# Designed miniproteins, single chains, continued (5): the designs that were tried, part 25

Each design is a single chain, and the fold is of that chain. pLDDT is the mean over its residues in the fold that is shown.

## One batch from the design tools (miniprotein)

Design m16895
Fold by ESMFold2-Fast:
Structure m16895 (fold): chain A 60 residues (1-60)
Amino acid sequence: SLEELKEEIQKVMDELVKAMKELRRARINGADPETIERLRERVKELQKKLQELIDKYKAL
């Protein structure tokens, strides 16, 4: 349903904003490269998931 997709999109957007803030904070605080890479990967994963949800919505 369109409402379920909208709810999933909103949830993923909120998670993405939080993950981006965590990544930015880690960079500013000089976190380990491994930690930064993990956070960067999480951001990419959330961006990909968001794009997949949008693409699914457009395909329907």
Scores: mean pLDDT 86

Design m16896
Fold by ESMFold2-Fast:
Structure m16896 (fold): chain A 108 residues (1-108)
Amino acid sequence: MKDEIIKKLEELVELAERLKERIRSGQATPQEVIDELTRLVKLAREVLELLKKDPSVTPEQIEKAREILDLASEALQLAATHPEDRDGLLEVLDKIIELAKELIESLK
């Protein structure tokens, strides 16, 4: 189970880093940003549900996954309501990447 969770977190980090670069370069349309953030929210939710089912996972690891999901949801809302706020969106994506990498390290 841990290997599956780590794989999904690595997919989440890759998606967030790719989206960050596409936003920075101006290559992503507002709709593409919303679509990718929707996928990121789904991955974060899947990670949280898998962690809840693993008896070897700590409450602190579950809380970190919950924070990732909350930030992903915040990023999606920000992109939908303030698509012009690129700096704010990039800041939230950076926080998601940092927390996801910390969670991966803690699960090894």
Scores: mean pLDDT 86

Design m16897
Fold by ESMFold2-Fast:
Structure m16897 (fold): chain A 66 residues (1-66)
Amino acid sequence: MRRELEERREELRKQAQDAAESGDLATAVRYTQAVTLYDKALEALDQGNEREAERLRREADEVAAA
């Protein structure tokens, strides 16, 4: 659980960096927003709030897919 969220967060972070280096600022912003939502999901998970973590993770994936 934690490891999967952490790996996905790092992958999104790398994609945001690659997009920024390519000059695709709109895509970079979207991936950065998804990373921020993953940070909040991990924080919620650490506090034992699994429902909030799942909600935030789903929102992050939707933002990244848009």
Scores: mean pLDDT 83

Design m16898
Fold by ESMFold2-Fast:
Structure m16898 (fold): chain A 99 residues (1-99)
Amino acid sequence: MIEEAIELLEEAQRLLAEAAERSKDLMLQARLSLVIMGITEAKKLIEKGDLESAIEGLERTQREVERLAKESKDERVKELLERAAELIREAIEKAREAL
């Protein structure tokens, strides 16, 4: 359901914010801020009923988070990013069910 997709995205944003706060890497912090903004835009598209654009944006965001997780040298930051990517994937599935 659409409401479940939004809840999953809000949890993903929370984990991404925690990863940014934990990280001492300014570049990672900047990239995570852009990722969080991308999720905010996807939530707005979902609320507007533009599910196709939201899914496309979230698929790009998921790939970026997975890439950042692979590049992370901090095991806890990596764990948070991997969990956030999984939540984004689940949100994409819920959004597709609403199509």
Scores: mean pLDDT 88

Design m16899
Fold by ESMFold2-Fast:
Structure m16899 (fold): chain A 94 residues (1-94)
Amino acid sequence: LTPQEEADVWLALGLIADAVGNPEAAIRAYEKAIEIDPDHPDRPLALTLLGRAYLKLGEYDKAIEYFRQALEIDPDNEEARSLLEEAEKKKKEA
C-alpha cells in the first residue's frame, strides 16, 4: 500500500468506529490517517471527522482546534464551519 492508500484504510476504520459509537477508536484511526499521509487530499475531511469525534467526547477545545485546521485548508467547508459553531456554543454552555 502507498501512504495515501494506507491513510484511506485508517480513515475508513475511523468512520466505522464512529458509526458503531466508539469515538475513542475513531480518534485513534483518524490521527493515524493524518500521521501516515499529512498531505492527503482528504486531510480536511479527516480533520473535520477528528474534531467531530472529540466533540462527541466533550473535548470542546480539541474539537475547535481541529475544525479550525480543516477550515485553514478548505475555508468553504460548510460541515467544519457548522461543527465549529456547535463546539463553540457547547463550550460556552459547559
Scores: mean pLDDT 84

Design m16900
Fold by ESMFold2-Fast:
Structure m16900 (fold): chain A 65 residues (1-65)
Amino acid sequence: MFDEFYEKAKKLKEEGKSLSEIIKELEELAKEKGVDPRKAASIITAVALRLIGEEIQKELEEKRA
């Protein structure tokens, strides 16, 4: 479940979507899959935190170059 949401989020990020747009798309995916709202919120939060962490790491690596 998390992997599907994470893959969707990565694709949206590659398309240049903002974090807020990614979250909205993941909420729609959760509705489509019939995921419980509380479970969906937990998964979406985890995915968002992972993406934020990746952006911070990328910035640190780019600043090193």
Scores: mean pLDDT 78

Design m16901
Fold by ESMFold2-Fast:
Structure m16901 (fold): chain A 92 residues (1-92)
Amino acid sequence: SRRERIMEDAERGVYLIQAVSNRLALERIGDTSITSEEIGEAASDLEKMKELAEKGKGRIDSLKSKSDELGERNKKRFEELTEEERRRREEE
């Protein structure tokens, strides 16, 4: 389902954020053993994180739009039912 794919993308995003955060924490502690190659890998992980975040945001925005549409339809249906009940009570 779409929900399952969005959850999978979100979970992958969290894992990448954690990996990048760990690498940045090591750099801040002054681990001078950090090579230019490891910095390149961190940059690559950041790009993947950005791509997944953009894909996730697009899917979340799409779901929010559909949720808002369903909310409006449910509100109209509730208003219609309330008006029908008022009419029935006036006729009784």
Scores: mean pLDDT 64

Design m16902
Fold by ESMFold2-Fast:
Structure m16902 (fold): chain A 64 residues (1-64)
Amino acid sequence: SDEHRRVLRDAAIEGVERGLPHEVVSRIVQEVADRWREAGGTLSPEEVRELLRKLIEEAEKQQQ
């Protein structure tokens, strides 16, 4: 949905702003998008946002 796409785009911007490499951000966004697709689109935009936030925060900690 449009809302899911917006959440993914906003998270990509946030990851870059947090100083994560573009490759890492792209991987995280793709992985969450794949999980949403595997769930048959049943994940809410809020659930997608929470997953993205967690993975971005974990990646930031691992990179620094």
Scores: mean pLDDT 77

Design m16903
Fold by ESMFold2-Fast:
Structure m16903 (fold): chain A 56 residues (1-56)
Amino acid sequence: MDNLRNSDPEDIERARRTIEQGVRALAEERGLSDAERDRLLAQALAAYDQAIQQAR
């Protein structure tokens, strides 16, 4: 809850961990290279960050 206009760092950390684990699992399942996995992870985290900023 961001009553102080904070980013709810605990919620962000939990979501970040969930996204990271999901991307890792997807990369292993799809046989992605390390570079593609890192790019996908960066894109997913950037999209999540933008969603947080837009929701505010």
Scores: mean pLDDT 73

Design m16904
Fold by ESMFold2-Fast:
Structure m16904 (fold): chain A 93 residues (1-93)
Amino acid sequence: EQEKLLEELNELLEKVEELLDKARELLKELEKLPEEEKEKKEKLKKEIEKLLEEAKELLKKARELLKEADATKEQILRLIALELELIGLEIEI
């Protein structure tokens, strides 16, 4: 049971990392677009917002699993780091 919970936690954290990495790459693209490319900027913002919303839901699930799982210090720190990164990206948009 505990091993299964830890595997589920790791999978959630890994998926969050992938979503935040994609959001970060799209944010870099958004920052490089000139002001006249309003339509492209709007599409990128919506795509980034969707990725961040998915990441937020997965982080919520991961935090709930932490209450049941005997998570390692490394896993707890990883979760906190990802939560802070998500907040940072939400502010940048």
Scores: mean pLDDT 85

Design m16905
Fold by ESMFold2-Fast:
Structure m16905 (fold): chain A 101 residues (1-101)
Amino acid sequence: GSVGFGNVYLNQGDLENAKKHYESAVKATNSALAWANLGKVYLQQGDYDKALEYYQKAIEIDPNNYLAWSNLGRVLDKQGNHDDGKRYLDLSNQLYQERMS
């Protein structure tokens, strides 16, 4: 699927093709995973504002996506918002523990 192809390109460092496949996945399925992966591409490009926007869309669709919360926290930390970054990382850890219990 489009997410799978996006992951292959992302792992190869081909951010442009990864972005195209994740954008196609978002348009086709509107999945939290596709939004989170699109956020990851923008984070790797250093576009923290777009990364933040797309991780926020992922958590709006799936509030239990602990990876999206973790990455949202990391983006905020990179922007110098260490307090909100830590809060969202702590929430990510809580959600991960609840899933494993």
Scores: mean pLDDT 84

Design m16906
Fold by ESMFold2-Fast:
Structure m16906 (fold): chain A 72 residues (1-72)
Amino acid sequence: MEAAEKAAEEVGEEARKRALEAGLSQEEADVVGDAARQTVLSLTKKGASIEEAVKKGRELADRLIASLVASQ
């Protein structure tokens, strides 16, 4: 439980940092980070492993960053 919450926070912060590095605004980076964090929490709550949830959170962040960069 605590490990899953920590993993979610780490993935969210990593996603936020990557969004900023891609040239997105702080507001957009916060949205990307929150979406990645929520994905990890949702998947672990449904019984996914931390490793699988982290992978899915990172994949979602990559897709969101690409979409936002293309629209900005």
Scores: mean pLDDT 83

Design m16907
Fold by ESMFold2-Fast:
Structure m16907 (fold): chain A 92 residues (1-92)
Amino acid sequence: MEEEAAKKVLEAAAAVARRVAPLLPEDAGLWSAEQQFDALAPHLPPAVAAALRRAVAAGGEDLEAIAEAFKAAALAAGVSEEEAEAAKRFFL
């Protein structure tokens, strides 16, 4: 039942990754998460960029912060609260 929301978030993330991967320079692996985000932010949907920025600011290794960011992005994309909550639980 929660699989559809998690699938939607994953598909959106995969679509973004496919679009932005060629835009990362070869040395991007040496960059901090903040530097990588700054390079990608202009190419992300505004809602996704805002959610990821919050996760990075909260210390991007924190699964709770990442889950909250994905929930916020799903809500901004017009996903129901139930589906957004399921997406959040996928990361926890």
Scores: mean pLDDT 54

Design m16908
Fold by ESMFold2-Fast:
Structure m16908 (fold): chain A 84 residues (1-84)
Amino acid sequence: MEEYEERLKKDPNDAKAWAALGEEYYRQGLRYEKQGKLEEALEYYKKSVEAFEKALELDPSMTGLLPFLEASKRKVEELEKKLG
C-alpha cells in the first residue's frame, strides 16, 4: 500500500499504481467485513471503487479491471443498504 501511495505522489497518472491500490483497498475491505467492522469495510470498498475508476480514466484499455470495479461497487451498495 505505502509503495503505491509513494508512486502516486511522484506520478498521479500511474494507472497501474491506481489499479494495485484498488486491489489492496478491496482486500482490506474484505478483512474488515469478516471482522464485522462494516463501516470500516464500506470505507475501504469506496476507496477501492475510486482507485479502479481513476485507473480506468487514465488507461481505458485496462478492461481486466472491470470485474474488480463491479465487485467493489456491489460491496458498497450491499453495505450501504445494510448500514443506512
Scores: mean pLDDT 83

Design m16909
Fold by ESMFold2-Fast:
Structure m16909 (fold): chain A 70 residues (1-70)
Amino acid sequence: SEALERARRLVEETTRRAAELLIAGRKEEALRLIREAYEELSTLLPESVAAALATGAALRAIGEELDARL
């Protein structure tokens, strides 16, 4: 479905950009990006699914930042 394809692209792009921001020490910008993604996902999918996807993206981005620290 179009909504699922848009959601998938949004999650992938958000995870990548949030990870880059976190690695650069731009935590506030990364949080803003995740919030914006959650809002957009909520227009495409049920709120519970949008929340799970946004949380997943945030956790993956944090994982990338942690991997970059060593």
Scores: mean pLDDT 84

Design m16910
Fold by ESMFold2-Fast:
Structure m16910 (fold): chain A 73 residues (1-73)
Amino acid sequence: MSDEEEANELIELAKSDDPEVQRTALERARKLLDEGKYDLALKVFEALANSPDLDIRNEALLLAGVAYALKKR
């Protein structure tokens, strides 16, 4: 799976109604961030920011901010 294919899969997981599936997407997107794939990670975090789960939404918003800051360098 390419990084772009992985990000697209994670965006679909982020749209799941299952918070455990959304949490899996969050953890994998964080790994993309750690690998320097800021644009791909940001797309997944932006999808997760629409989560009805407050914990997932807040963590996704925080990590999206980090990804955005790192991308601007």
Scores: mean pLDDT 80

Design m16911
Fold by ESMFold2-Fast:
Structure m16911 (fold): chain A 90 residues (1-90)
Amino acid sequence: VSEEELREEVLLALAYMYAAIALLLAKQGKGEEAVESLRKALEIARSIKNPELRKEAAKAVAEAAERAKELQPEYAEEFEEVKKEAEELA
C-alpha cells in the first residue's frame, strides 16, 4: 500500500467519522454543531482524489444530512444545502 493509497483511505474514514459525529450531535439537539461536523465531512470528501472513494464519502455525507434534517428540523435548510453539495460530488 502506497502512502497516497493510505491517505485516500484515511480521508474516507475521516469523512465517515465526521458524518457519524454529526448524527450523534443532531440526536443530542446540537443542530449547529451537527451542521459544522457535516460541512467538515463534505470538505474532506471534496479532497479525495480517487473518484470511487470520493463518491462513497459524498453518499455518506448526503445520507447523514438527510437523517439530521429529521432530527433537527430548525436546521433543515443548512442540512439540505450540505446534502445537495454532497450529491453533486457523488
Scores: mean pLDDT 87

Design m16912
Fold by ESMFold2-Fast:
Formats: C-alpha cells, sequence, structure tokens
Structure m16912 (fold): chain A 67 residues (1-67)
C-alpha cells in the first residue's frame, strides 16, 4: 500500500542523493547542474515531487556546507 510506495520513493531518492554527492566533490558548479536536473525530475514525480524536492535541497545544503 502507501508504505510500499514510500519505500520505493526513498530508494530512488537515495540513489539520486549519491549522484549529487559525487557532483559536489567535483565542485559547486557541478552540484548546481545536478540539483537543477534533480528538481526538474522531482517535479515530474507528481504527488511525490514536493517531498522529494525538500529532501534533495536539504542534502545539497549539507554537501555544500561540508565543502
Amino acid sequence: SSQQRRQQGRNQTRRFQRTMRSAGRRGREGLDLVLQGGLRWASSMGSLGPRLRQTLLDRARQVLRGM
């Protein structure tokens, strides 16, 4: 049910976060491009979009703060 849908979304989010961290290590410009692509992708997720967008922004902020 809804719990299974949330688990699937969480797995996809973690995979994307890994990509964002990789880009962050290469530089802030790379991270910005990945983040823009991720936000565009999250917008395509419908009802999952806003939740995923917030998670991505939080993780991007943590990566940038760690640089």
Scores: mean pLDDT 64

Design m16913
Fold by ESMFold2-Fast:
Structure m16913 (fold): chain A 110 residues (1-110)
Amino acid sequence: PPLAPPEAVRITDVKAEAVGPNKVKVTFTLENTAPGGYADVEVKVTLLDENGNVVAEKTFRLSLRGGDRVEVELEFEVPKPGKYKVKIEVRDARTGELVASAEVEVEVPA
């Protein structure tokens, strides 16, 4: 099957929420908006503390056919209460080029 153009890959419905004393749940949707063709992507989700230190990271690969919409749910352990930044980066798995990104903040209560 043909490859989808990189601009067809979208991140939507991004949410980050504290779901426990040391746990953050991150949810988002990945879409291939092309009418045909597939996208082979590497997804990296990084949690940063208030000082910009990486406290957690998850990376996975996914292939999306044209029109596919996939809901992603990830849980991260955090070392302490506070404000965290969640960065989502989607790259073309063959070239390494960034095709989509999103950022959201979450506050973990004491």
Scores: mean pLDDT 85

Design m16914
Fold by ESMFold2-Fast:
Structure m16914 (fold): chain A 55 residues (1-55)
Amino acid sequence: SMEDVLLELNDELAERMKEIMQEAAKIEDPEKAREYFEEQLLKALEEIEKKLEEK
């Protein structure tokens, strides 16, 4: 679930996620809002993975 994902992320990332959710909430089309939210979540997760793996 999204809640479980947020608990696994850093507090810093949780704050960024709130901003993403607020921006998604401004999108009138629910399908576009969900696409935006998913895309931003994937980007945030990729950034965290890069920091942890340090490739």
Scores: mean pLDDT 70

Design m16915
Fold by ESMFold2-Fast:
Structure m16915 (fold): chain A 97 residues (1-97)
Amino acid sequence: GTLTQSPASVTVPEGGSVTLTRTTDDPSLTRFALYRQAPGTTEFTLVGVSSSGSFTLTNLKLEDTATYYVGALSSGNVGDVSSYEVWGQGTLLTVVA
């Protein structure tokens, strides 16, 4: 299957909110997670889990500036990146003062 993540990039003011969504053609993908990659690092951190694949980030701070990836799995551990069957292309989130 495939997973398309939206938006590809977004700029929001501090204190604002953004919703990340996905589309997939694979009905076996029933669990979704959001992972954050900090700018200029290889740090890949689990941010949230959802059955819908929609993630809303609220009360954004400058430190929330990062690339966010939606991953999907049918079985396995959400904390184990090797359990994921597909990944979205990522959303580049920029938070501005």
Scores: mean pLDDT 82

Design m16916
Fold by ESMFold2-Fast:
Structure m16916 (fold): chain A 61 residues (1-61)
Amino acid sequence: MRPSVEELRERMLQAVEAGDWDGFLALIREAVDLLHQETDPERQAAIREAMTEAVKAALAR
């Protein structure tokens, strides 16, 4: 039932592509909440990488 890190990354990038900044910010907040709940350091790293990719894409536009 938890969204996968890949799914979260794809949704954030799609929001950036669509220019949906409200949706993008909501997804970033969800990613931060997932990061705070995650105890696995490998999954924490994956979430941080997904967020970094999405933010870099947003800044490039």
Scores: mean pLDDT 78

Design m16917
Fold by ESMFold2-Fast:
Structure m16917 (fold): chain A 81 residues (1-81)
Amino acid sequence: MTPRERAERLLAEAREHMDRGAKAFEQGNYDEAIEHFRRAAELYREAGDALPESDTKARQRAANLEVAARLMAVGAEIEKE
């Protein structure tokens, strides 16, 4: 598996967790949503780390997605109280 292939797999897994988190959030299952968004953030970080340093644009995209996932987790925590 190349670094790019590994990153693509990690990005796909992160997207699945984002989708599951969004569905849980819509259903009011905030604990489940928090867990999925946190897992997505971890996977986006791992994807960025897996990419070569020369892939600056792809690494920036992964970093932006990690931030978005973390913000979604915080939003779910606020709704949970």
Scores: mean pLDDT 88

Design m16918
Fold by ESMFold2-Fast:
Structure m16918 (fold): chain A 87 residues (1-87)
Amino acid sequence: SAIEELERLLEEIKKSKTGKEAAELAVRSSMIALQQSETLEEINRAIGLTLRAIGLVLDVEWGFISDEEAIKESAELVEESLALVKK
């Protein structure tokens, strides 16, 4: 299920050693939330999560954020994706 896949991604983020690895997993989580979205409100929220996750990947690539901060924010994005998918 989408919930099980998102829970797996959250655990993978917790085991991530780099912010880039964690942020890329957060992008995958937002794409799963987008695929599970049925309403315009859900689609808009999922697009917002995807843009935030892409921004996080870029921030890590350009050194604007630490690995620790990126891992923390990536976990938060997956938790938000989980909340969006749960009914």
Scores: mean pLDDT 87

Design m16919
Fold by ESMFold2-Fast:
Structure m16919 (fold): chain A 111 residues (1-111)
Amino acid sequence: NIEEDQKRAEEARRLAEEYMRQLLEAPTEEEARRVVAEIEEALRNSPNSLELAISLLTLLEQHAKEHGRLTPAQREVLRLALRTVLRELGAVVSDEVEEAGIAAVLARLES
């Protein structure tokens, strides 16, 4: 159902925007790590984890285009979102494949 799929995508986008806002507004690295942990839990436990991961990746791409480089916390969110996409596709990946994929995405985003 296209309308239900659009609703889920919109809900995931709003949640991703809220998490990205909290991450950008975090006054300390400790608070940023807390937000990252909340995102990790949402990506593991949400029925909309794939849509959330895609929305987070889209927002991180937009941020990198506007600001040039991601923060360490934003890079960790990128890693978690990419891992979620791979899991939803049924892929089991080694650390080397995950690191190579993240490095390739970061190189593309920060270009």
Scores: mean pLDDT 78

Design m16920
Fold by ESMFold2-Fast:
Structure m16920 (fold): chain A 71 residues (1-71)
Amino acid sequence: MARVEELAREVGRLLRELARSTDPARRRELEERLGELERELRALVEEHPELRPLALERVGAAQAEAAALYA
């Protein structure tokens, strides 16, 4: 539980930062970090399938929040 919540929270932070950033170098760093976290989250969900609904809810909410910042 705690690890999924930690990863989803970090993804949300990076997505919000990416939505606000116009610096190409900063965006590249954020995208690389997001890729790392997404791979870790995917591996965790594969190991613990019961965490998939929580992961989808938390990451989905973070993505929707970030998308709203672009609108």
Scores: mean pLDDT 76

Design m16921
Fold by ESMFold2-Fast:
Structure m16921 (fold): chain A 62 residues (1-62)
Amino acid sequence: SGAVAAALAADAEMAANPQATAEKLAEDDKARAEKIKALGTEQKALEAEKAAVAARRAARAA
C-alpha cells in the first residue's frame, strides 16, 4: 500500500541521513512545543472559567 511504501522510504531516509533526520525532528519538536504551550494556556483559561461557573452555581444554590 502507499502507506507501507511511504514508511519504508522514511526508514531508508533516516538510515541514510540520521543527523539530518534528527535536526528536522528537533525543529518539528520546537514547533510542536509552541503549539502545546498555546493549547496549555487556552486549557488553563478554560479551567478557570469552569471554576467560575461552578462558583456562580454554588452562590445561586445558597
Scores: mean pLDDT 71

Design m16922
Fold by ESMFold2-Fast:
Structure m16922 (fold): chain A 61 residues (1-61)
Amino acid sequence: MIPAGPPVSDAEIARIEARYGLTPAQRAAVRGLTASGVRAIVGAIDAGNASIDQLFARIQA
């Protein structure tokens, strides 16, 4: 299913990359998400519910 909603902006990806030190592969994975999907991932990391590596491993699987 293709989620309905606007894609995440390049500026938002750049902010996340600067904060978390994303690899090029992780950056490419984030570009495939909607803005709401990216906010959910960042929220989960900030809440301590997942590490960044664990979330990106699931995205790349």
Scores: mean pLDDT 66

Design m16923
Fold by ESMFold2-Fast:
Structure m16923 (fold): chain A 59 residues (1-59)
Amino acid sequence: MAAKEEKVKELSKQAIDAARKGNLKEAIRLLKELSELVGVSDPRYIQTALEVMKILIEK
């Protein structure tokens, strides 16, 4: 559990950071890895995906 939670936190942070830097390809890749780890219905994935999309739309 702890190791998986650490990876979720790291992937979420990296995806948001990539989006803030305008690196669309990296942000999408990291979101895909996160969805494969926790699933597309997981609240952590949904929250991260919404933040990434919000950042990209506002840029």
Scores: mean pLDDT 80

Design m16924
Fold by ESMFold2-Fast:
Structure m16924 (fold): chain A 72 residues (1-72)
Amino acid sequence: MREELERLRRRSLERSEEVARLLVEEGVDPELARSAAHIEVGRLGEDTPAEELARRALERIRSGEFVPRYAG
């Protein structure tokens, strides 16, 4: 059971890192990219393609809908 939770967290982290890297390639600040990637993975799920997650995150950043938060 803990192994299953660790597996799910690992998948989410791997997808978030992949999306964050794509956002940085598009010129997004690394900290903002990580935050945006994490939010989109949580919203749409880690099974969503990284390219699609990156596009949606980038759209939210460009539209001004994305507001970074410190407290989760």
Scores: mean pLDDT 73

Design m16925
Fold by ESMFold2-Fast:
Parts: C-alpha cells; structure tokens; sequence
Structure m16925 (fold): chain A 100 residues (1-100)
C-alpha cells in the first residue's frame, strides 16, 4: 500500500534501501536511500520535526537513527548521500537529540 504520511514514506524508502543493499542491488539501494534522505531534508527545511513511526507511535529521531544512514551511504560509496545524511546528523546534534 502507498505510504499515508511523510514519516511512513521515509521508513518505506529506508527499508527498501537496506533490503536492496543486503541483496547486492546497489542501484536500487542508492535510489531509495536518496528518496528517504530527500524527504527528511524537506521536513527539516519546512521546520518540521524528524519523527519515526514505531508500533504506530511517532517517536523523535535519535542521532543513532541518522548514523545508520551515514554508514549505509558510505557503504554504497555515495558522497552526495553521505553529505545529506551528515546534514541531518548535524541538525539533530544542534537540537540536542538523544544519542540513542
């Protein structure tokens, strides 16, 4: 089913990126990671909080959530996506987000 919210869309694309990475499909992993990061940056630019949906509840991002994206972008060899993920990490650190 199509995602109903921005948070659900981000989770959908991130999960697709992780799955594709472990299947060795680098191109699909890059495509979905870029979509997830672009949606997260759009929320940041709109002054909206970065929230995860866990068991139907919206939970604020931790620094660890974005570090996973930084590591995935590095493993995929994309400097563009590393820089996007680091921008999100820096934003969360400036806001005093929990480490984990």
Amino acid sequence: SPPATPEEAIEHHYNKAVSAYYEGDKETALHHLKKALDLELELLEQGKPLLRVIKGKKVPYTVADVLMSVRLAQDLGSEELVEKALKLKNHLEEQGAPVK
Scores: mean pLDDT 85

Design m16926
Fold by ESMFold2-Fast:
Structure m16926 (fold): chain A 59 residues (1-59)
Amino acid sequence: MSPAAATVGRAAAHDARLAGLSEEQAEAIGRAVADAVERGLSAKEISALGRAKMEELGA
């Protein structure tokens, strides 16, 4: 994983934890976001993916 993808993924996982998701859910969101960065998705698409995953797992 690139340093940029790892950084963005960790930030997304941290935001998920602050939103009250479990460690497992936060790690899953962080990995999905990191994978999106590695695939070259735009910042807007990455933000939308992270938000959608938080809604999906937080329900």
Scores: mean pLDDT 79

Design m16927
Fold by ESMFold2-Fast:
Structure m16927 (fold): chain A 76 residues (1-76)
Amino acid sequence: MVEEARELLERAVEHTEKAAASTDPEEKAEHLQKALEAAARVGELYAEALARGDEETVREIERLAAEADRRIQEIL
């Protein structure tokens, strides 16, 4: 779960960066869609960890998400 969340958050950051750099509306939309899909999957992993009471996994996903959010704010 943690490693999957890390990989998905990296993909979300990468696609946000590509969307910001693109000048073509279709290319921007494609990258934004992929970033949102990755973020949604992280949300599912977070909900699963919460449901099973896995506090360690919850805290690690929160830490990774906060780091990804910081990086995205730097792009925008």
Scores: mean pLDDT 85

Design m16928
Fold by ESMFold2-Fast:
Structure m16928 (fold): chain A 60 residues (1-60)
Amino acid sequence: SMEEKLEEINRLGRELGKKYETADEETKKKILELEKQAVRAIAQGDYDTAKELLEKALKL
């Protein structure tokens, strides 16, 4: 459901925030770029793409 997808996106965003705090400057820039793309996907209702982008950022 949409609610379950939004809950997962919020969870991934919290985990990404934690990763960002301890990341080096190069990794932080890459995280911010992927997060901007994820925010755009959310604005378009594309929660699946947003999830993939946040998961990609967590793997940095």
Scores: mean pLDDT 88

Design m16930
Fold by ESMFold2-Fast:
Structure m16930 (fold): chain A 74 residues (1-74)
Amino acid sequence: SSMDTLIELLSTLSPEQQRILLLHEVRLLEEDLKAGKVSKEEAEKSLNRLIEAARRVGLPEEVIEEIERRKKEL
């Protein structure tokens, strides 16, 4: 699955690299939403998947809270 592939990739990275990659993906999603390339509902689904990935690899709660905050601001 796409989630299993993402978890596998993240598991090869340091915690700092995991944070950078996930926050970069959040930013790209925000830019795609502003450009009209994705719907708000699609963006929320994608952000929920990134939150789940962050939880499964054990990233600090501060990173998870940042992604959740940005989801609420869509």
Scores: mean pLDDT 87

